# Ledger of designs, part 10: designed miniproteins, single chains, continued (4)

Each design is a single chain, and the fold is of that chain. pLDDT is the mean over its residues in the fold that is shown.

## One batch from the design tools (miniprotein)

Design m12317
Fold by ESMFold2-Fast:
Structure m12317 (fold): chain A 87 residues (1-87)
Amino acid sequence: MTDEQIQEAEDMFNRNGGKAADLIEKNSPKKIPSGFIRDTLRAASMAIAMGDEQGAIDTIKTMLIAYAGMSDEKAEEIAKKVVEILK
């Protein structure tokens, strides 16, 4: 990963991570620990900066299924919205 991609990921997370976390919490039927949301959004921001938007979606979706008990369809929907917010 280049220094430019690292900086882009940090800028995305710092600018949009709070709004993305709010969307996750609003749509989660269960409380997800804030640390898991934060770490997932950082990983997703890095994936977006590397051009791996599908990897970002899959990372968020996996967390939502595992920790929020969301259905596959609902997790995919929310993950896509979160990725659009992070951009």
Scores: mean pLDDT 84

Design m12318
Fold by ESMFold2-Fast:
Structure m12318 (fold): chain A 102 residues (1-102)
Amino acid sequence: TTEELIQKIKEAKELVDKAIEAIKSGDSEKAIEYLKKAKELYPELKGDLEKAIEAIKSGDYEEALKLAKYAGAQLDIQLLGLQGASFEEVLALGQEKQKELA
């Protein structure tokens, strides 16, 4: 159902946000753990989250952070749309997320 999907996206977003903080703090083990959990909970992001995990394992924390932020932005946009936000609200969030990903 839509409500079940909303809950999954919220939980995946929380895990991605925790992974971003772990990447920023240099806690690679925690970052990988959170990204793996997010991937299992929301498989539609599997490709982006697996690339982020690979970047962490290779020591490319800048690329890992970029990929994790991109995945988080996708979840935020999807969640806003599913919650019945207006076209203007969805567009505004998309524009703000583009600024964050620069």
Scores: mean pLDDT 82

Design m12319
Fold by ESMFold2-Fast:
Formats: sequence, C-alpha cells, structure tokens
Structure m12319 (fold): chain A 94 residues (1-94)
Amino acid sequence: MPELAELSSSVAPEVAALLRALAERLYALLQEYDFDPSQAPPEFQERLDAVAREAGARLARLYFVERASAAELQAVADEALERIRALLEEWRAS
C-alpha cells in the first residue's frame, strides 16, 4: 500500500508504528496462504484492492478528520485484515 507508506512518514510515531505493523501483518497473512498476486484472477485482485482502498480511506478519515485514537485505527486495521483473510480462504477453496 503506497499510501500507507506515505502516511507513515507524516503521522505521529504511534500511528507510524501501527501502519508498519499492519503492513507486516498483511505480508505474513499473504505468506500464510502462499498468495501470489500475479497468479490471482483479475476479479479476485479487484476485490482485494477494494478492501485495501476502503480501509485506507477509513484510516485517513479517522486520523486526519476525526483525530481518532491509535486503538480506533487498530480496530479498522484488524477488520481489514480479517476481510482479507476471508477472501484468501475463498481463493484457496476455489
């Protein structure tokens, strides 16, 4: 997520740490499922991209507009990772 890397350089240290941890957890999740984006169907990649874009927009709004706590940002990150896990489970079942 290029936007997450850009946000990390511009936010408070605790939020930067949260964004880095989110990226690491996402990478670990993709590795757990042996997911290769280059081998995924375009429709599946679009669904993953939609979840990422929605989560990124929610995190940006919460941080920049609503001045949300690190705990609220963490909850959105956890929800996004759970949604990605559900999509990866669906992909493995096919």
Scores: mean pLDDT 73

Design m12320
Fold by ESMFold2-Fast:
Structure m12320 (fold): chain A 78 residues (1-78)
Amino acid sequence: MEEVLEAVDRLGRAVLAADISNEELLSLVEKLAKAVKEGDLETAREYAEQVLRLAEDDPAVREAAEELLKAIEKAEEE
């Protein structure tokens, strides 16, 4: 769980650093962070996949989203 929360924080910072004015992407990151805090890893995975699709043109955001998906997958196995 802590690793997933850390990955969410990294994704949020990557989105802010990329100066992305995509309201949908910011909304998804917020919903994703809430789902992770509530332990809803299935919903968090769905939001992370949507972020990855929307971040197609931003390698830093894409990498952060992929790292988060791996962290969620590991947490779901526990």
Scores: mean pLDDT 76

Design m12321
Fold by ESMFold2-Fast:
Structure m12321 (fold): chain A 85 residues (1-85)
Amino acid sequence: SPLEKAYKEGYEEGRAFARRLAGETRRIGLTVGPEEALRFLEESSKAFIEKAEEILKNSKKEEERAYAKGFLEGYNEELQFYRFG
């Protein structure tokens, strides 16, 4: 379905985005601390996360909400893997 495709696209993009930040964020976490690493990650991803949250909250378009949900879930799942792996 279009909704499943939109979610999957978002999920894959969210995971890819998280993977690119994971290496840098992990190094900061190991050398400076987890709080500084989290600030770096949030600062680096702020615009993308805020847009996804806004779409999820406010969009009347189901496909846009599915994509945004996918992006946030993919991002968070991939990021958690690197933090706890």
Scores: mean pLDDT 82

Design m12322
Fold by ESMFold2-Fast:
Structure m12322 (fold): chain A 89 residues (1-89)
Amino acid sequence: GPPETVEEGSLDEENDYQYYKKETKGLTVDKEAEYEAYGGKEIDEMQKKLRELEEEIEKEGAKEAFLEYERYVDKDGNLHEKLKRGYVK
């Protein structure tokens, strides 16, 4: 669509949360297909953060991990999402 100007901070950080359950451990994803969609490096970074969260869950006995994604608009007015941080609960 046409370029649209969006104010930084108009995005709700709480709405950017995604939850990760320990039950998703052992799911396989087609990493090569996702590399074409997301540029590969973003997938590697996400997987690294998921592994760190899994280690934190085991260490602290937490049941769930949460991934927070930040939405932003680029210079061309396209909406993008990137992984901002992860934490355990």
Scores: mean pLDDT 50

Design m12323
Fold by ESMFold2-Fast:
Structure m12323 (fold): chain A 60 residues (1-60)
Amino acid sequence: SPLEEELERLLEEVRELEAKEQELIAQKAPREVIKEQILETAGLVLKMLLTLLKIREEKK
């Protein structure tokens, strides 16, 4: 379904953002930059959870 395709895409994006976050930490980026990255990743995780809820509703 389109929602399952969106979920897979979001999962890949989360993995990419997690990799970027680890790189910023390794490079000792400014605290503000790291916080911005964490918030961006958290927002994407929230979208992923909402997409999962929609998939579960679709199966009812």
Scores: mean pLDDT 82

Design m12324
Fold by ESMFold2-Fast:
Structure m12324 (fold): chain A 87 residues (1-87)
Amino acid sequence: MKLVYRNTPDNIGEMDKAAKEQVKPGDEVIDIGAGGGDLSLELAKTTGAKVTAIDIDEDTIKLAKERAKELGLDNVEFEVKEDKEAL
């Protein structure tokens, strides 16, 4: 199943809860506005889903990629894209 999460100021905590309850191994997850990758890294680590994390900030994505590498995660990808081009 393909699941899309959009980070907004008013749903960050609710999105984390919903994602942890709904995401299953083998699902594809798109995390838009991923920032430092907190949600994307947690989902990749806990669910085994394929996670694609998108943010416009190149420096933030570079940091998130380094965090994924340090955690040994191979099921998360980080891309520099505008949110409107993510889908």
Scores: mean pLDDT 72

Design m12325
Fold by ESMFold2-Fast:
Structure m12325 (fold): chain A 66 residues (1-66)
Amino acid sequence: SSDDRLGLLLQQERDRAEAEGRPPTLQTQIDIMDRVAEELRKRGDEEGAKTAERIRDVLERRLKAQ
């Protein structure tokens, strides 16, 4: 399903960010969600991409509230 694919890609991008030594900040999480949404869109998973974009918007609001 789109949710299963999103979860897998999210875990892969988190592992990549950790391996690259990126700090676990809200900005890093936003960047990860942007990459996940882009990858889902490239694969034709529009529903998954929209879900990733909604999560990204939540993270962006949290960042702006700080």
Scores: mean pLDDT 84

Design m12326
Fold by ESMFold2-Fast:
Structure m12326 (fold): chain A 119 residues (1-119)
Amino acid sequence: MDYKNLSKEVVELAEELKELVKKKVSPEMYKIIEEAIDQFLKTLDELLAMEKEGAPKEELLRRFREALYHLANALSPLLDYEELMNIVDEAIERFEKGESLEDVAKEFLSRIIELVKKS
């Protein structure tokens, strides 16, 4: 996918996550998780555009939360559910406290990658 607002770093983290997951799950499960990662990136790209245009924080938070839960649900068969949900909750809290969407997304993906590596 071509993203207009996502940094190269966010895209590279998502590709690293895909490669790690591909080695740990069936091809059928990988397809589901790959589609969920791609949908997360697409939603994040749209949200980054909205953030630059000054969209309300509450609307950004609602859509970001939905995107985080969608990806978490796709990853839940592979990962410890409590640790996964702690990572999701921390991402939501960091964004609510005023961190940028890009910085929160980078940290979220990095922590998911570490969780996948230890699973």
Scores: mean pLDDT 87

Design m12327
Fold by ESMFold2-Fast:
Structure m12327 (fold): chain A 67 residues (1-67)
Amino acid sequence: SKEEVIENLAELLRQSGFPEEKAREIAKEIVDLTPEEIYEKYPHAFATILFGSIELKKEGKPVLFGK
């Protein structure tokens, strides 16, 4: 679900050093964005989101780039 994707994205960002509140805020914003839009708005977070989503998809968890 969309909410599960947001939670997984927020956790990835938190693990990468973002404060929990900011990680959740960014996750809610980026869940509806394309990869290109994410790169333009959050270039420093893009690699974490991309590679983290690939790993979560391998684990069967709902992710932004999992479909």
Scores: mean pLDDT 74

Design m12328
Fold by ESMFold2-Fast:
Structure m12328 (fold): chain A 107 residues (1-107)
Amino acid sequence: SPKEIIDEGLKKIEETLREGVEQGLPADDLFEKVVEILKETLEKIAKYLSPEAQKKLREIFLETVDKIGEVVAEGKERGLSLEDVANRILQIVKEAFEKIKKIIDEE
């Protein structure tokens, strides 16, 4: 189901962030990995949605990528811990997936 695809995507992002923090990956590398998983997850979901819902999904994707980019940039400028950056990224992703679940429920 579309919701199972979201839950799998969230789990992959949580695991990627945890491993990245443990390994001390650059914040840019965490950003790229999270965006790739998010994109793959949303492309899988898009196959179940109307063209109008796919447009909303694309808008949420772009907004989410921008928000994650802002967190990474702020983290570098202010010297935030990688764990704090990862936690903020995870919160942004969770909020995006809740918006997407609402779109799925309205189909």
Scores: mean pLDDT 89

Design m12329
Fold by ESMFold2-Fast:
Structure m12329 (fold): chain A 83 residues (1-83)
Amino acid sequence: SAAEQRFWARLLGHELEELLRAAGSKEGFLTPVNGKTLRERFLEGFEQIRPYLSPELAARLERAVEEVDFEELRRLAAELRAA
């Protein structure tokens, strides 16, 4: 449902915001903590929620995460939270 899609989008947006805050930088996002990077942690949650996102939004998220485009990731977190 549209309500379910909005719920998961908002949840993912909040998680992304907190992970970006914890990382502080591109280097922090890629640095392993207890054997796993914050990027890897985000990708695990993203894959579970992917079916609830539009294909366009999912593609933008995947690209921004691969490139570690911190400005785009912050914009995407805000867009997801506003869903």
Scores: mean pLDDT 86

Design m12330
Fold by ESMFold2-Fast:
Structure m12330 (fold): chain A 77 residues (1-77)
Amino acid sequence: MAEELAEAAERAVEEARKVLELAKRGEFSPEEIRAAAEQLRGVARQTEAAGRELDSERLLEAARELDEIARELERLA
C-alpha cells in the first residue's frame, strides 16, 4: 500500500511540474491555473495525511513538493 501510494504521489509531482512549466509559458488561463492550484493543494493534504499515518518519508516529500508547486501556481494566477 505505502509503496503504491508513494509511486502514485511521485507521478502526481511530475505531472504537477509539467503543468507549472506550461502555466509559466502562458498556456493556461488564470482560472485554469487557480483550479489546478486548488486541486494540487487537496492532493498535497491527502498525501501528507497518508505519509504521516504510514510514516512514509516518500509520501511526506511528495506532499511537500506538491504544496510548493501549488503555491507557485497561485502566484502565477
Scores: mean pLDDT 85

Design m12331
Fold by ESMFold2-Fast:
Structure m12331 (fold): chain A 118 residues (1-118)
Amino acid sequence: SAAEELIRERLTDPEEIELALALVRVATTGDVEAAQKAAKLLVKMGLSGEVAADLLRGVYEASQKKGLGQSLFDRAKELAGNPALAAAVDALLAAIESGDPVAIAEAAVDVVRAAKGL
């Protein structure tokens, strides 16, 4: 897909690629196994388990169009204490609301890059 090609063009680390693909999978399909995988990879990159879990619950809820994703993202941003991650999370929520898989992929790459800064 165009989303997968963008991720593989922007990222070279296999774990970064796997995380970005998992984030896109959760955002577009609500895949719970992908959410669990993404949370584990975020913890490996230095996020706390609580921040990772709240972020992935937010992505999942946004994929279901339940409107709860924003409050979970706000909690994840507060707990992370990282302005770059906060901006990347806001962009991911906006991309999910747009329904554009390429925009979701770009935002997922930015989340991966911001998480590595922790």
Scores: mean pLDDT 81

Design m12332
Fold by ESMFold2-Fast:
Structure m12332 (fold): chain A 65 residues (1-65)
Amino acid sequence: MDEKLREETQKLMEEEVRDLLSKLSDEKATEASAEAIREAEKGLEEKDPELAAERAKKAVEEVAK
């Protein structure tokens, strides 16, 4: 509908993913977390912020266990 909604949603996803990756990288030092972080980073670089956010959520869920 409004382009502003798309822009804000995209920005929130980007910031949220980057913040999560930064925290995970500092807090957890496991193979699983490192690999999940790398996959989420690739999503950001591929211009797919929504996919990156989804991947980051899965990574957090696995790490949170």
Scores: mean pLDDT 67

Design m12333
Fold by ESMFold2-Fast:
Structure m12333 (fold): chain A 64 residues (1-64)
Amino acid sequence: EEREKQIEILTEASERVAPFGAALTAEVHARHADQSPQARVDALNDAGAEVVRRTNEVIEELEK
């Protein structure tokens, strides 16, 4: 019961965040195309952290 609810919440959160994550990744690539490999990796890691933050916010909303 509770496990089924958690799977539904995680699935919904993933579906809501996926377009945002894709758009953010594309924007990072466009803005950092001329940067060093390390700078591009750092920018992608920052983008990944932002996607995680957004996912946690959606999960919190869905749990209410």
Scores: mean pLDDT 75

Design m12334
Fold by ESMFold2-Fast:
Structure m12334 (fold): chain A 81 residues (1-81)
Amino acid sequence: MSELLERLVRELAEELSRLPGVDREAAELIAAAALARALGHDDGAEAVLRHLYETFGLDEERRRRVEEAMREGARRIREAL
């Protein structure tokens, strides 16, 4: 993985960890899902997100914020590829 790609994934994980109810482990998994989505593995990303939403009890507002951060992160990752 390029240094830029590694940095963008790490930055996304840091941004996500600032959201209420999203711990560091969840943030890292969501960042990995954003990378998977950027690489065209939507099924894998969706499965991870469903698991995280259920496990951490994220309400619709928090899920919306996570999805917004993921879309921006995935966009930056795709641009770096």
Scores: mean pLDDT 73

Design m12335
Fold by ESMFold2-Fast:
Structure m12335 (fold): chain A 74 residues (1-74)
Amino acid sequence: LSEEEVAAIRAADRSVSVEVGLELLAIGHELDAELSQETRAANGDSRSAQEHLDAAREALDPAVIEERSREDVV
């Protein structure tokens, strides 16, 4: 919120706490992605690639993006 946002901006001025926090977040995200490769939301499903394929399809499929942008997705 605004009260904590001000504190975050002040910390950024030091370039230490903010950088460390961001780097930890990035590392944690990368490690989590590797572990979720097999278990993700599939609960130990080695073929958890379904969500991976779905995300890749939406990111690379312009038709999906275009239809959503036109608010005509039915």
Scores: mean pLDDT 52

Design m12336
Fold by ESMFold2-Fast:
Order: C-alpha cells, then sequence, then structure tokens
Structure m12336 (fold): chain A 63 residues (1-63)
C-alpha cells in the first residue's frame, strides 16, 4: 500500500533520526514514487546499513 509523501517523511524520520531534513525528503520522494532503484542509490550515498536500506525498500514496495 503506497505511502503519501508526508507519511513517508514521518516514517523515515522516525526510523532514521540521524538523517538531515533534505535527506529525509529525498528518500520520502523515492519511497512515495515506489522507486526502489532510487531508494537503494540514495541509501548508498547516505551510508545507510543494509537493514535500514531493506526497510526503506519495503516501504517503497508498499510492504
Amino acid sequence: MRLSLEEAQKRIAATLPNLTPEQVEALARAVAAGDVAAVRELARQYGLSEADTATLVALARGE
């Protein structure tokens, strides 16, 4: 079930509190769009763990 941009921002900020607001917004846009490739690339750029990346990918897939 696809998250809105606002819901994606809230979920990401709650899960990853060390991200900047700009990083949260970029990830939230990719998650809301269901763009798994963009989520993986942004997570890599931001130095996120494999576990955090998997969580964001699941959100982008609506899982």
Scores: mean pLDDT 81

Design m12337
Fold by ESMFold2-Fast:
Structure m12337 (fold): chain A 87 residues (1-87)
Amino acid sequence: SMEELKREINGLLAEIGRLAYEAKLPQELLEKLDEIARLVAEERYEEAKKLLEELKEELKSLPNPNEELLKKLDELLGLLDKLIDLE
């Protein structure tokens, strides 16, 4: 259901935020993650997905990419795609 997907997305966003903070990501990437969370809260899912794909590419360009964080971002992309398909 849409309600279950929104719940999963919110839980995953909280986990991603925690991992990003613990990984000491650059401020620019943390701000991009905050913007993604804002877009999701505003139900602007296509814009959130686009920004998330940009964040993922920037994260992969770092000298030591955080694989756990990349995995969680991929999970979030999948959930956003499912939510967009329901609208």
Scores: mean pLDDT 86

Design m12338
Fold by ESMFold2-Fast:
Structure m12338 (fold): chain A 81 residues (1-81)
Amino acid sequence: MRGVTVVGNLSAEQREEIARYLKEKYGMEARILSDGSVFATGELTPEQAEEIAKYLEEKFGLKAAIDSLGHVVASTNGVFV
């Protein structure tokens, strides 16, 4: 199972937008955790993982990486205040 994890100082609206994007476009099971992180699980191709990383970087200014298992991890680096 592949996943997407987004952490950091995001607004509630931004968290909802990311969760909805992952759910609607990629069919992922996406949820917002109590700490404000967005966590999603589902089957992703390498191309979809790269597209998600680019989306998070370009739209929200996140720093995104894809790990050796194909998981997308992104963080705000404290920039969204």
Scores: mean pLDDT 76

Design m12339
Fold by ESMFold2-Fast:
Formats: sequence, structure tokens, C-alpha cells
Structure m12339 (fold): chain A 103 residues (1-103)
Amino acid sequence: DAARELAAARAILLALEGAPRAEVEAALRAAGLDPAVVAPELEAALAALPEEDREALREIARARLAGGILLAARVDGKIVRLLADPATATAEEVRARALEQMA
């Protein structure tokens, strides 16, 4: 369900941006999740992630809210960010976009 996925992406983004717990819980409820169970688990999981992975997850959440998929990949020691349409995203399209960014 696209609406529930967007609500879940919003909850992740709000938690990563340090929004008040009440806003995170409201987004989790909109996603069909129990905020009393999920909110502390989400906060603990995000706090345990390396800063690099937290930034990548923030970008993915923003891309989902914008109707896209943002993929963070490490190519030749560099983090490459790829934005693809979620309806048409394929491994070949992601590879083509990565090559365009390296040219």
C-alpha cells in the first residue's frame, strides 16, 4: 500500500531529523504500525546505525516521499546517489545513472 509506505518513510525521516516523538508516532499510526512498540525500536535501530548509513537512509526516505527511489551505493570508494522512478526502476537503469554520474 503506497500510502502506508509513504507514512513509514515519513516516520523514518522525522526520527532521523530529531522531530518530537508525537510527530513520529502520528506517522507510524498512519502507516498502520503500533507506535508504542515500533517508535522505541525505530529510535534504537537508527541510533545504532553508522552516520554514513543514517544519511543514506534519510536520502532514501526523502526520495520515497517524492515518489522516487534513492539508492546509495559505494563505487570506487565514493558514495554515489541514484534517483530512480519506483515504478520503472531496474538494475540496468540504476547502473546507467551511476555511469552518467561518473562521466
Scores: mean pLDDT 63

Design m12340
Fold by ESMFold2-Fast:
Structure m12340 (fold): chain A 74 residues (1-74)
Amino acid sequence: SMEEERKKLIEEFEKLKEEAEEKLAASTDPGVRAQLGAMIGEIEELIEDIKKGKVSIEEAKKAIRNAKRALEEL
């Protein structure tokens, strides 16, 4: 269902946030820290927007793919 898909997307974003927070804690580079901090903030906003029904499932899936790729490169 659409509701089950939204719950799964929220769980994926929460996992990405945890991974970004772990990288931030381990990083000493100011530029990398700034990028990770921005990513964490964007993920938090997206989780809330999904919960409030402000973001489509398709947009959320695209955002997860983009965030995963960005996190892998940091």
Scores: mean pLDDT 86

Design m12341
Fold by ESMFold2-Fast:
Structure m12341 (fold): chain A 52 residues (1-52)
Amino acid sequence: MKIYWFDSKEEGLKYQGPTVRHNRFFGVESEEELEKILNDPSAISSPALYFK
């Protein structure tokens, strides 16, 4: 899964990509935090990487 990072919350909310629900997007500051997000089964709604 790819974590998208935007310069602001407003820019993130404008993203309409088919594989990411920006309301589940947030920046990460470490590899440990990234791994925790990638292992959260509730973060995806389909095998195509759509967030719930």
Scores: mean pLDDT 47

Design m12342
Fold by ESMFold2-Fast:
Structure m12342 (fold): chain A 62 residues (1-62)
Amino acid sequence: GATALDLLMRHRLSRSDAARLVAEEEGISLSTAQRLVDIILNADDEDLLEQAAEELRQRDLS
């Protein structure tokens, strides 16, 4: 999970490209990845971002 989040923050990809990359790396739906990218854009806390990624993945699998 953390690798995709780090890549997004470091490379400052476009929102759509970031969402696609996160979906592929985390194995989640594109809509879930878009929500995660929105969280990343608004949060400075790395632990919060990782927790959010885990929660979103769990929701997508449910």
Scores: mean pLDDT 64

Design m12343
Fold by ESMFold2-Fast:
Structure m12343 (fold): chain A 67 residues (1-67)
Amino acid sequence: EEEAEKLRQEAILAGNRGDHEKAADLFYEAAKLSGSPTDYWAASLFYRAAGDEEKAKEMEELAKKQK
């Protein structure tokens, strides 16, 4: 949880710089540690913002599996 939270903070900083791909990658790392659907959805949103629709869709599918 603590490690996942650190990754979320790093992702937010990357997003603030406009580095949406890095923000998405960091949220995906947080999601792998936390298992949280919210982290997978955050990764999906940032991949979409980066123009990576394929990875965004993959993250959405992973979020659904965490139910």
Scores: mean pLDDT 82

Design m12344
Fold by ESMFold2-Fast:
Structure m12344 (fold): chain A 50 residues (1-50)
Amino acid sequence: MKKEVIATKDRGFVRPGETIEVIDENGNKILAKATRGGSVKKGEKVEVEL
């Protein structure tokens, strides 16, 4: 299920399918796969698959 969540760290360039640490809508730190490539900064919204 695809969701927009908050990145916890500056990642630089992330590939689709790469696992990243994010904060979900309930405030929990989770590992999830990015659905899109691009530069990711701490506090930025990113789309992941949960």
Scores: mean pLDDT 81

Design m12345
Fold by ESMFold2-Fast:
Structure m12345 (fold): chain A 100 residues (1-100)
Amino acid sequence: MKSKEELLEEYRKVAEELMEAADKENTPAAREVAKVMSEGVLELTRLVEENASPEELVAAIERTIERLESLKPKLSPELQKLLDEALERYREIKEELKKL
C-alpha cells in the first residue's frame, strides 16, 4: 500500500504534466486548468503536512476533480483528452487513499 506522501508525489506529477500541456495551449481556459491544478497541489500538500485524515484528502481531490470537469467544455479536444487521463489518475489516487 502506498503512503500518503507517495500518493501526494503521484498527484503532483499528474498536475505537472497537465500544467505543461495547458501552458502549451495558452488559452484563458487552459490557464484556469493550470491554476486549479496548482491550487489543488497546495491544498493536498497542506493537508498531508497537517496529518489530515484520508477522508479529508479524498474530499480535497474530489473538489479539484469537480472544478476541472466544469472547465472541460472550454478546452481544446487535445487538452480534454489529457484532462480525462489526469482525472482518471486522480480517481485512482483517491481509491488508494480510501484504503489507508
Scores: mean pLDDT 86

Design m12346
Fold by ESMFold2-Fast:
Structure m12346 (fold): chain A 76 residues (1-76)
Amino acid sequence: TSMELLRELLELFAEALEKATGKKFNSDLPSPEEAAKAFKEAAEYINSLSQEDKQKIVEELNKLLEERAPEWRALE
């Protein structure tokens, strides 16, 4: 997995989280280690949420993913 793809995924995830739950998450990460840590923390946070909040995050993420699909195709 490229650093750019991981950063973009974290950015989408952070935006979806903020829109759905109001929790802000840092997606501007200078290293792969920080990116991995942030991803793990986001996953733990998501796992603690209600099913309704998880569904809202999925819906927001799906909207953002559709907008970014061409960019991800270019990263293959």
Scores: mean pLDDT 67

Design m12347
Fold by ESMFold2-Fast:
Structure m12347 (fold): chain A 74 residues (1-74)
Amino acid sequence: GKKSELQKQISSIKAKIFDLEVERGILLIQLAVEKLNGGPQAKIDDLEAQIAAIDAEIAALKAKLKQLQQQLNS
């Protein structure tokens, strides 16, 4: 039914957000290490750009999750 389909979509999006948050955490550790070791600016810039891209993806998925949760609860 419609509610079961929405619940499956919600679970899928939650899993994707979790995976992206884990990836973001790993990139933050890598960024901290590069900054502490005085690593190449190009590598620091690349890591910051990757984190920004993941933040944008998480924000989009959270917006979609909110819409689906509202549909389920309405």
Scores: mean pLDDT 89

Design m12348
Fold by ESMFold2-Fast:
Structure m12348 (fold): chain A 76 residues (1-76)
Amino acid sequence: SAEQQKLLEELKKYEKKIKKLIEENAPKEEILKKLKEMSEFLENNADAIAAGSPEDQQEVLNLVAEVQQLLKKYFE
């Protein structure tokens, strides 16, 4: 659906921004702030995510996993 596509696009924007902050060696506080914003977005859209197709839900999980991998790399 258009709503699911918009949700995925917003999540991809958060991922891209977090990647950029890490690449730029931004302060830890800046990265954590963007993570908090992404977390709040996920929480606010939890029902919409759950209502998506299995494929849309998997895309959300993949985006979250990518961010988690980036953070693990950054904090190591």
Scores: mean pLDDT 82

Design m12349
Fold by ESMFold2-Fast:
Structure m12349 (fold): chain A 83 residues (1-83)
Amino acid sequence: MEEGIKGAEEAAKLTKDPEAKRHLENGVKNLKEGKKLFEEGNAVLGTGLYIRGIGDVLTGLIIMKRKGESEEAIKAAEEALAG
């Protein structure tokens, strides 16, 4: 989860597409809030935010791939989804 958050933050910094950046930033926010809720013992709500965060990162990755963005930005988003 922490590595996934860092990967999404890096992808958001590297992307040149404003739409992809917005989705990646929303993904980071949802992943961070999901992690906090897991740590507070709210597994159900934490899981929901985590799934939403993964969906946002995936949407950003799809946009970056369609736009032919840098391999570094794409790799950061892929590593966010893998970890």
Scores: mean pLDDT 81

Design m12350
Fold by ESMFold2-Fast:
Order: C-alpha cells, then structure tokens, then sequence
Structure m12350 (fold): chain A 119 residues (1-119)
C-alpha cells in the first residue's frame, strides 16, 4: 500500500539520519547508555528513569518501533532533558550534546517536510 511504502521510506531516512549523528565527533558519549555502575553514580537511575542513547534509538528504528518523525523527536527531547539533569550547561558534554541535538532537530525537520510531500 502507499502507507506501507511511505513508512518504509521514512524508516530508511531515519536510519540515514542516525548514521550521520553516530558519526558526529561529539556523539561518542551519546552512543551507549551511561554506565552508572562503572561511574559509581547509584542515584543515576532515579535522576534519569528514561535513559535514551543513540544505540537505544537505533534499536527502536531497526525493530520498526518508530512509526513517525514526531516519535523520534520525542526520544531526542527525552535525551535533552536527561543531559540537562546530568551535566552543567558549562560542561563540555552539555556543549557537545547541543551540537548533536541541533543537527538532529535540523535533520528531523527536513524529514517532516519530505513526509508531508510524500503523503
């Protein structure tokens, strides 16, 4: 159906966006969930009850759990709120995250326009 073809195309575009974000030089600390046990941060799961990493997002996209661009935007918003809870605005990690986050927002807005044209 037209809808099935559109969803497949969106999923392929989401994978391309994720690959670009994963290759960003500032994305290294976002690739995997924070290892709070190794970092000896026992309160981290309470501070960040909804962990989001690029690997978690990739798994959801590859398993066809992401059905819309908006759903992926929501995951990046959760990641942004988590970074704000974990890192000072003056930290290198916060600044590195902002560059990756702005790239993600730009790419997802471009995809929403593509989705609108294909619908």
Amino acid sequence: SHMEKLLKLIRERLKEILEELEKHPNAAFLLEPVDWEALRMPNLPKTVPNPVSLSIIREKVENNEIKSVEELEELFEIMYENVKKLYSPDSIYYKEFEEVYELAKKKLEELKEEEKELS
Scores: mean pLDDT 80

Design m12351
Fold by ESMFold2-Fast:
Structure m12351 (fold): chain A 116 residues (1-116)
Amino acid sequence: SLKEKAIEAVKQAVEGFLRAVETLLDRIRAGEKLSDEEIEALQKAFVDAVRKRLEELGLDPETIEKITKVFEEFAKEVSRLVREAQAGADPETVLERVRKLAENALKKIEEIIKES
């Protein structure tokens, strides 16, 4: 169904985002410094990719906007946590918090899709 395809698309997008975040945290652990521009570009790229994919699937604009808003808040919170890791927060603790945020975001998005 369209709803099943939308849920799968969002799950794939979140998994891709988590892999990208793990890569950033590994670079921080290795002593690299990330620019704010790089972190913001990652956030924007994933939000834009989710919106485009849901539009291609033919979801209604209201549902896309609700999903995109949840994803924007999720990505924004993750960007804050990545910056905390750069400031000396433990990367493993940051990653655990990011994974919990991802689980909560996915649950909210699945509810939005099911109610549409």
Scores: mean pLDDT 87

